Designed miniproteins, single chains, continued (3). Designs and how they scored, part 64

Each design is a single chain, and the fold is of that chain. pLDDT is the mean over its residues in the fold that is shown.

## One batch from the design tools (miniprotein)

Design m10349
Fold by ESMFold2-Fast:
Structure m10349 (fold): chain A 55 residues (1-55)
Amino acid sequence: ARERVARILRAAGYEPTEEELADPERVERIAVRAVIEGKLTPEQVKELAEALKEM
């Protein structure tokens, strides 16, 4: 799950650290920012939400 989240965020131009990926609240904030900036497709948003549920 963590590796999938990292991959999606990197595709959006973000480079999350291992510490950030270990904190669901930090990951959620980065994900929300990527969505607001229009860097993620609807499919990537759905995949990210599922990956976060597995963390």
Scores: mean pLDDT 74

Design m10350
Fold by ESMFold2-Fast:
Structure m10350 (fold): chain A 83 residues (1-83)
Amino acid sequence: MSKKKKIEQLLEEAKKKREEAEKKVEEYNKQAQKLAEEAGKSSKSDVPKLIGQSIRYVGEGVDKLIEARRFEKELKEKAKELE
């Protein structure tokens, strides 16, 4: 494969990885929002559990974003090495 095509493939892979992570963050944020709204409607005994689940979804979204940014950086660095 030509050097240019290999660079293009690495950059495309990095872009796809970022887009996938952004979609997952949106999904987790929507779930966290739903749980927070449910906590507002629930009895006081259920609120800590629902808030805990909401916080966990936010945390999972952040972890996915960090992982994707790290992977994107690695792929971009590999592309630069090929230039």
Scores: mean pLDDT 77

Design m10351
Fold by ESMFold2-Fast:
Structure m10351 (fold): chain A 74 residues (1-74)
Amino acid sequence: DQAQRRLQALVRAMEERGVVLSDEVRQQVLQILSQNPNITPEQARELGREAGERGSDADQLLQMVRQRAQELNS
């Protein structure tokens, strides 16, 4: 599943920066990624890196993922 692979790339990048996502937040991110196949694993990893470095909360992370999806669907 490409969406699960992209979720794993994002989660791993955040965990490397000390941020652990709850199962609920992981499921919300997975849903967005599943609906937006244009987000590559590399872009998902970059989103996780940025969110991890900023110490982003769940709402901020979800906004970042949705924003990237919109940019790629232009």
Scores: mean pLDDT 83

Design m10352
Fold by ESMFold2-Fast:
Structure m10352 (fold): chain A 77 residues (1-77)
Amino acid sequence: SEAEEYRRLGEEYYAAGDLRSAAEAYFKAGQLYAEQGNYEEAEKAFLRAVILYEELGDLESAERVAKEAKELLAPLR
């Protein structure tokens, strides 16, 4: 699926040391997994994106991803 493609792309960027592209790819994967109702994989992808943005010192992007994750995954809590 497209979500799996973005998750794989995020892993490839991370392995290459491109943390920003990795974070963006994981964020997109999380959105696509959530849209498809795969909330477990969405949560994992969003968490990876948050961690990478925090490693970059981009706290605004980390907060944005965390807020979107909470909104999309809230019905599971």
Scores: mean pLDDT 85

Design m10353
Fold by ESMFold2-Fast:
Structure m10353 (fold): chain A 86 residues (1-86)
Amino acid sequence: MMEEKLKELEEKGKKGDAKAQAELAELYYEQGDYEKAREWAEKGLELDKNNYKAWAVLAAAYYGLGDFEKAEEYGKKAEELLEKEK
């Protein structure tokens, strides 16, 4: 269930798994918890600044919080990193 997945990702994220932190940020965003989505995306970026998914979630979270300037800034960063992987 969604709650079990959230708990597993939170345990991995607390142990410094950047991928788990990005997935956890996505799950909080899907639940409408934009503050938690932002927190976990920021933690993932502290470990891996090239994680385009964490930048994308951070942008989406700021958009949900009404900070459109930061949403655009971080969204552009996510796009730049995604295009470099192609």
Scores: mean pLDDT 80

Design m10355
Fold by ESMFold2-Fast:
Structure m10355 (fold): chain A 71 residues (1-71)
Amino acid sequence: ADPTAEGPPERVASDEARKAMEQAYAELKAQGRRVRRIPEADVKTPEGARLLTRVLAGDESLAPEAQAAAK
């Protein structure tokens, strides 16, 4: 149900990114994987959070790009 073709604002995006990241991190940890917690400074945008989450999961090649995208 998305009647409005409007993108989410960066402020709201930061909050959603944090929640999504925390959820993913908790899921991975619950599954038995040791995932490092992402610092608050690194969690600003949903796109950056997605990339950072993947890096923590094992995609280290995306680490530098994820940090740049998070800015």
Scores: mean pLDDT 54

Design m10356
Fold by ESMFold2-Fast:
Structure m10356 (fold): chain A 119 residues (1-119)
Amino acid sequence: DALARRRAANEAHGRAFGHIARALLAVRAGDREAAIEHVRRALAALEELLALHADDPEESRRVEEAIRHLERALELLRDPSAPDEAAEDHLLAALGALVDLEGPREEILAQLPHVVAAG
């Protein structure tokens, strides 16, 4: 039913956001393997979210934008010659597609541990 689909969409959105935030924290800690794992989990959650928003073209467009940024971040994280900052830029862009982000990059990144801890 519609209520069950909205709950599933909210849960998938929350999982995607949480994993992108954890991927950003892992990149900043120099842990590319942990970042790759979190990007993969975020992609799985966004694919679920995309299916749940099939009837909402505006929301589907935002989810598809986030997926494209995460796929690019995954490629960059797997490339040992690519700088971590390039992957961080795409992870931040994926978050921005899903939620409104305000403030400078470093301020947003500093708030991520608190956002993750809050659920």
Scores: mean pLDDT 81

Design m10357
Fold by ESMFold2-Fast:
Structure m10357 (fold): chain A 68 residues (1-68)
Amino acid sequence: MKLSEEEALEKIKELLEKAKEAVLAGDFETAQKLMKEAREIEESVELSEEQKKEIDELENEILGLYTA
């Protein structure tokens, strides 16, 4: 399924926020699933450098929680 860049960015951000909540709840299986879905959407669309940086910041925040 093709999404617009804006729709893809919002969906990715939604999935990453849910993944963060899942990590905080100790539900690592759900977090991994949500992060995988976000990555699949990111791979399916052409995002600007600025949009990619925003996604990278959210992913880094979640990864920090995994290593804590």
Scores: mean pLDDT 77

Design m10358
Fold by ESMFold2-Fast:
Structure m10358 (fold): chain A 68 residues (1-68)
Amino acid sequence: ASREEILALLAVQDKDGDGYIPEEAVRFVLERLGLHPSNEELRAIVAEIDTDGDGRVDYRALVDLLTA
């Protein structure tokens, strides 16, 4: 999928429009992209982006990671 398509999927999960989504929304987007992460793999992905450890994931940083 293109960067634009992934960003659009993530933006749908961002109810407040603040650029952050919960870890659960990250799982849903990855599964829609044909990726089936384990709980451990999801935790590792979130940890790379959520440097504050507050459970809020910057989905633009996630798109950058997925398209690198």
Scores: mean pLDDT 76

Design m10359
Fold by ESMFold2-Fast:
Structure m10359 (fold): chain A 55 residues (1-55)
Amino acid sequence: SMDDEFEALKEELVAALRAAGLSDEQIATAEAVLDEIYARNPEAGKIMARWALAE
């Protein structure tokens, strides 16, 4: 992704998931799902990442 906002949100989400005790495989799966959503609709990807970080 060339979207700096999305990359920053994704890095924060990865850090939050790791802090929550998720495995590397679970984190990779979450990243792949988020990347797929972003590829289809960038705004939806950003919204999903923000919602995950807010909760």
Scores: mean pLDDT 82

Design m10360
Fold by ESMFold2-Fast:
Structure m10360 (fold): chain A 74 residues (1-74)
Amino acid sequence: MGVTLVIRGLSEETAKRLAEKAEKKGGSAVVQKGDKTLLVISGLDEKTAKRLAEKAREEGGEATLIIAGKEEKI
């Protein structure tokens, strides 16, 4: 169970909105603030994680999906 989704390049505000959406779907999300905003989402099913990754890319971010030790760039 659970995939890890790592999103970079979003504004802090957009990252927080995606984090809230992930949590509403039963996931856990961490927004790390720094020179670059990093959003890490875990605990979602693969299909939901891929949809959030696509949305992040539409908003100018870069998304990487990690499934059971495998990395997949979306």
Scores: mean pLDDT 76

Design m10362
Fold by ESMFold2-Fast:
Structure m10362 (fold): chain A 81 residues (1-81)
Amino acid sequence: MDAAARRAQVEGFFAASGVTPDRPIDDALYDALLEAVAVGSEVGPGVDGATVARLAQALHAGDEAAVAAARAALEAQAAAA
């Protein structure tokens, strides 16, 4: 997949999630988004796309506190479903 197609996927996911990207839309954010989607899938059903998008941004930023908060939110959402 070329860089333009990867960028379009990131932009599309964030738009669908209602989250405005606060990070550069680059290959690193695309990789972070794939990891965040995988984490959401492993945690279980009931996770929302906005929380997945927030986790992707936290992973891209290397913000350990934000990553922990987003993961906790995903686990709480899955537990409530």
Scores: mean pLDDT 81

Design m10363
Fold by ESMFold2-Fast:
Structure m10363 (fold): chain A 70 residues (1-70)
Amino acid sequence: SMAEERIREAERRIEEARRELERAMEEMRRAAEAGDLEALLRAIGRAIRAIGDIIEAELEIKKAKEELKK
């Protein structure tokens, strides 16, 4: 079903976004250690975006699961 396909797609996006968040957190740590404010701010922005992607995908999973119960 389309709902099952959306769940699989959203789960894939969560895995991807979690990896991006881990990379962004490492970049934030390195930038902070180097005193590179510009790199730090860019890494924070990427982390926020990754968190947003996770939240959006989790909401899509919830919506799709509700459709499967009907």
Scores: mean pLDDT 87

Design m10364
Fold by ESMFold2-Fast:
Structure m10364 (fold): chain A 60 residues (1-60)
Amino acid sequence: SREEIAERVKEFARKRGLTDEQADEIAELVKNSPDLGEALRKAAEAAGVSLEDIVYEVLS
């Protein structure tokens, strides 16, 4: 579900050293965005990783 993807993104962002606030903002973006691909791209940029890394970690 979108909520599960958002939670995985939040966990990944925290592991990459983002603050709780930054991780929550990214998770809310993923949860509420109509375009999942764009939301994941922004999450990758914020976490300082590639889109491929985010996709691998959060999409099953």
Scores: mean pLDDT 77

Design m10366
Fold by ESMFold2-Fast:
Structure m10366 (fold): chain A 58 residues (1-58)
Amino acid sequence: GPTSEATLREVFSFFDKDGNGVISSQVAGLSKLLETQLSGPVDFPTFLKLVQAAQQAR
């Protein structure tokens, strides 16, 4: 089944080191985790799409 919103929010908050609702400083770590190329900051809706795409690959 799909990953819960609570779990995705926890993961997003972990990567949101600046606490501003956007993953900017940890984009490289997120890119490595999701096995995809990321450029620029990632907001929560974009993060949800990236996680869904990563889950589709498995």
Scores: mean pLDDT 71

Design m10367
Fold by ESMFold2-Fast:
Structure m10367 (fold): chain A 62 residues (1-62)
Amino acid sequence: GPAAARGAAAGRAAGAAAGSGDEGSVKMQLWGTQAAEEAGATGREYADAGMAGAVWGFHASA
């Protein structure tokens, strides 16, 4: 349902902020092409963090 979809989206957005939007990702973008490699690595971590964030977001939703 829409509540579940919103919870999952919020959790994944939080995961993206923690992973790709975090200090490390921003610094790598300033470093140049190294950011492309780091984005790939953070993408995998984001998937894991996104799943954890989805559960966390659902819990916080209550």
Scores: mean pLDDT 49

Design m10368
Fold by ESMFold2-Fast:
Structure m10368 (fold): chain A 59 residues (1-59)
Amino acid sequence: SELEKKVFELVKAGKTPDEIAAELGISPEEVSRIIRKLMEKLGVKTFAEAVKKAEELGL
C-alpha cells in the first residue's frame, strides 16, 4: 500500500517505470506490477492513459 502510493505519485509526475524503480530502489518488474494495479484501479489499458487520467483527476 505505501509502496503503491509512492509509485502513484511518481506516475503522476510523469516518471517512467525505470525512473520510478531507480527512485524507490526496487526492480522495474515490481514497478510494472504496481503500475498494472494502478491501471486497473483507474480503468485504463495503457501506462500513457494512466498518466493522463491521474493528471486530469489531480491525484
Scores: mean pLDDT 77

Design m10369
Fold by ESMFold2-Fast:
Structure m10369 (fold): chain A 66 residues (1-66)
Amino acid sequence: SAAEEEIERLVEEAVEAARAGDLEAAQRHFRKAVELARQTMSPEEAERLAEEMERRVLRAYIEAAD
């Protein structure tokens, strides 16, 4: 669906922002993705997405950090 495509794009943008050290952009994209997921998915699916996204964003940030 268009919503699933947009969620995936937001996840990718959050990960890239975290890798670049832009925590504000990463958090903004993260919030949008989770909010859209909560509107289009079950609460359980949205929670799983948030957990996976958090792990990916954190990993990207750690790998890019000094």
Scores: mean pLDDT 82

Design m10371
Fold by ESMFold2-Fast:
Structure m10371 (fold): chain A 62 residues (1-62)
Amino acid sequence: SEVEEAREKALKAIGQLTNPEDKEQAVLQLIKGERALVEGDEEKALEYYKKAYEIAKEALER
């Protein structure tokens, strides 16, 4: 699913982060996504996973 793909993409990008502050920011969005999934809100989960990925990607491109 799109949610699973976004989650996997976010996890992979976060795993490549070396800066603790950037990792913390990205992980916070990932946790919000996990919570939204548990609550059955796939739309919110997708939004948070995309946000986690964006934070990680921007950090990796610096």
Scores: mean pLDDT 85

Design m10372
Fold by ESMFold2-Fast:
Structure m10372 (fold): chain A 70 residues (1-70)
Amino acid sequence: AAEEALELLEKAIEAARKGDLEKAIEYIAKAVELLGGNGEEARASLRSLGDAEEIERAARVIKAHVRERM
């Protein structure tokens, strides 16, 4: 689960860097769901950011948190 979430977060970072915000948001939401969180709330929050750099930052922060708690 944690390892799968990390892989999804890496894909989210790559998607955000390519400007594919929709794909980045979906990867983060799926990672959040794997970690026991609410994916729909994650999607809503990330869509409110509306910025590729902020979405990439969110993915990196979540990834760091997951790695520290593995």
Scores: mean pLDDT 81

Design m10373
Fold by ESMFold2-Fast:
Structure m10373 (fold): chain A 66 residues (1-66)
Amino acid sequence: SEREEALRRYAEKNKLSPEEVEEQRRLIEISEKAIEKHRDDLEKAREEYKRLLKEYEEEKRRREEE
């Protein structure tokens, strides 16, 4: 993965101990999980907006025919 390759290159360049590499991996994983959660929340919000917009347009058309 790009994450593992980047971490490996960073560790080699900075001569990190195994413990320091483990800490960096933990921090990266926490950050990635937070980003994924926010992405999912945004996607759900966009889907909900599209549904509401469609319902609004259908309701408006129905009222225009009455």
Scores: mean pLDDT 79

Design m10375
Fold by ESMFold2-Fast:
Structure m10375 (fold): chain A 59 residues (1-59)
Amino acid sequence: MVAEAERLLAEGRYEEAAEAARRALAVDPNNREARRLLMTALARLGRLAEAGEVARAGP
């Protein structure tokens, strides 16, 4: 589920990585790896407030 988000992050495609991680969370809201990848992508985009909200928001 998260492999695509990991690949996109490695390629520097942060917006697409965030989208892939959000899709993984839609399938499994408790997926820690998908949440971590989403937070990382948002931080790389400079969207730190949104990354913090993802960390706090539960399913």
Scores: mean pLDDT 77

Design m10376
Fold by ESMFold2-Fast:
Structure m10376 (fold): chain A 84 residues (1-84)
Amino acid sequence: MLDDPVFQAELDAALSVGMGNYMMKQGKYEEAVKLFEKAVKAYEKYPEAKKLLAETYRNLSDAYKKDGKYEEAKKYEEKAKELE
């Protein structure tokens, strides 16, 4: 039996968020962006992850803002707001 791909994707996304938050604390904002983008792509595919997706959009927005990418930051802030 193959493992549950949905569960594995959600777990991988959660790990990416955790590492992204760690990179934010280290001032590695470009690396944080890449990690949060991975989590966003995983959560976007699963309606049950809507709340986690909204939180990840806010994290991605903050990472972009810290990286000086203000247009991208605003885009993801609006996406998070639309979700809750």
Scores: mean pLDDT 79

Design m10377
Fold by ESMFold2-Fast:
Structure m10377 (fold): chain A 112 residues (1-112)
Amino acid sequence: SKEEEARELRNKGEAYLLAGKYEEAIKLYEKAIELVPSAEGYTNLGAAYYAAGKYEEAIKYYEKAIALDPNFVEAWLNLAAAYYAAGDKEKAKEAIDKAFEVVEKRRKELLA
């Protein structure tokens, strides 16, 4: 399926990212998103840009991830890290607060 192909591309992208091959990781994540746009896929692409020191592009893709899934905690945490790296401490705190809001909502649902 396209979902299986996209997952394989994301796994290969992660391997390149861990190896410090950021341009190759970005290309693989872009192909994965072209097949299946997802919050996880956009977060992976943002993380590759972040690792490359391209914080503005990282922010853009993390915002696309949260637009698709506002409950994807990893995207909010990564968005906060990218804002801190870019020097926007206020936006970083807003993103952290949103991440904890999502976690707290899920925690209350599990304890109900």
Scores: mean pLDDT 90

Design m10378
Fold by ESMFold2-Fast:
Structure m10378 (fold): chain A 88 residues (1-88)
Amino acid sequence: SDLEEGLKDLPPEVQELFLKAAEALKKALQAKAAGDKEKAVEYLEKAKELAVEALRKLGEATGDLERAEELAAEVEAYFDKQIAAIKA
């Protein structure tokens, strides 16, 4: 996939976390399509956790902690907005 190709040059631990986040997001979208709001929220919360961890580990690996924290905050806000929309 394009995501897997984009991750090739990242540390293996960071690659694994982003792939796990993508899988959780895929499951969240499948649950949302099936009308399972509870499972959709659960998987979105898991995807958020994994994506934020991946970005922080990437910041540690690259030494760009400020940019990693900025991206983590943007990703967290995005997922929180999606979760709120499903709960409404």
Scores: mean pLDDT 84

Design m10379
Fold by ESMFold2-Fast:
Structure m10379 (fold): chain A 77 residues (1-77)
Amino acid sequence: MSEEQLEAEVLAAFAVMISALVKRYAEKTGSEEVKKLAEKIDKLTDEAIRSAQEGNLEEARKKVEEVMKLAKEIDKL
């Protein structure tokens, strides 16, 4: 595995962790707004995983950044 591939996979793993935590938070709050954010984060996480598997570190980073941004929006709801 290339170093770039490994870095991309680590970034995708972070997105997976964030997605799991946001899903748990949606379950606890019962909020439809949080649930919609969890769904968007899940989709971006899948895209980050695919980019990581392709060795596209730049694309994986962008998708993870979007996941982090959406996770922060939960505090604003």
Scores: mean pLDDT 80

Design m10380
Fold by ESMFold2-Fast:
Structure m10380 (fold): chain A 70 residues (1-70)
Amino acid sequence: SEAAVQAILADWRAERPQMEADIKELDSEIERLKKELPNLTPEQQRQARSRILALEIVKKLLESMLKEAD
């Protein structure tokens, strides 16, 4: 079990540059959606807020994976 955990962490370390790039892209998309919110209809705002929440969850997951891999 410990050997399997170390293998997973090594995999995450190897993919760090891609994960960091993905986090930056997620951040950019979140900021873009937040800036668009005031110009959207109430229905589009609900959809955009749901999308922002989903993107923030994925970002937090990737950040947690990188932190654990340290």
Scores: mean pLDDT 87

Design m10381
Fold by ESMFold2-Fast:
Structure m10381 (fold): chain A 73 residues (1-73)
Amino acid sequence: SEELEREINVAMARIIASVLKLQPEVSLEELLEAAEKVASFGEEEAVEAFLEAVKEKAPELAEEVEEHLRKAV
């Protein structure tokens, strides 16, 4: 069902966010690639979860990632 697919996509985005939080260092290129992947799920909740993780892990890069996501939606 579409609802189950949505839940899977949100779960995948949360996993991506968790992996990024565990990395000792993340590059802007890696964050933008991950952002494009998360945005491709088409789920607002997934995008928000990812953006919160970026703000927590790399606040200095968060504005650029957020701007990229705004252009993608």
Scores: mean pLDDT 75

Design m10382
Fold by ESMFold2-Fast:
Structure m10382 (fold): chain A 65 residues (1-65)
Amino acid sequence: TNVIRLVAIEEVMRETGLSREEAEEVVEEAAKLGNVEEIAKYLMEEYGLSERTARGIANGIMASQ
């Protein structure tokens, strides 16, 4: 298990209120988009995250791969 990926999961849980299992699914689906801009857009549109927060999480997801 990648520590940076765990941090991204924890951030999704904190910002969205989702369970760990749900946040893991979100991070997995976001990672499939393969770039920071598309991941950030996904998080903003589907989960209502701010641009700053979504970009931060997106960078973490890409760095964790």
Scores: mean pLDDT 81

Design m10383
Fold by ESMFold2-Fast:
Structure m10383 (fold): chain A 62 residues (1-62)
Amino acid sequence: VEELEKEVKKRREEAIEKARQILNDAGPSREDTIRATAEALRLIGDEIDYEVKVKKLLEKLG
């Protein structure tokens, strides 16, 4: 149970770091920056959704 919470936290931190890298590696055009931002937000959103699902599962396990 506590191990799953630790894994979720680790995944969240890794997702934030990866999002930061995507933004840093964005192309020079404004359109590239917008696309990179959208991709970073999607990545973070996916991890939030995963965290919510894990917490719901942990509630069932006690």
Scores: mean pLDDT 76

Design m10384
Fold by ESMFold2-Fast:
Structure m10384 (fold): chain A 115 residues (1-115)
Amino acid sequence: STNETIALAYLRLGEIYLKQGKYEEAEAAFFEALGYTTNTEIQNTAKAGIILARALLFKSYDRAITELEKLIKENPNIAELWYYLGRVYELQGQYDEAIKAYEKALKLNPNFTEA
C-alpha cells in the first residue's frame, strides 16, 4: 500500500541517518515509519531501528540487547530483528554473539545481504 511504501522510505532514511552519525534524525525517521505500517515485519524493523539509534545516542548497548531480545521472543522468525541484535553486539565488541545473531538472520532470510 501507499502507507507501507512510505514506511519503507522512512526505514531507508533512518538507515542513511545512522550511516551519517545523525542518530536523533535516525530515531525520528524510524518512529515515522512505525506510524505508517500495520505490517508486523516492517513495524518490528522500525522498532529495532529506534532501539539501535537510541543505543548509539546514549551508548546504552545492554538496554538495546534486552529490548531486542524481547522483540525476538515475540517474533523469533523476523530476520531483521536478529540482524539488529547482531549490529548492537558488534558495536559492543561482542563479536561471537554478533556472528551468531547474523547467522540466524541469514538462515531466516538467505537474501538478507541484498536488502
Scores: mean pLDDT 89

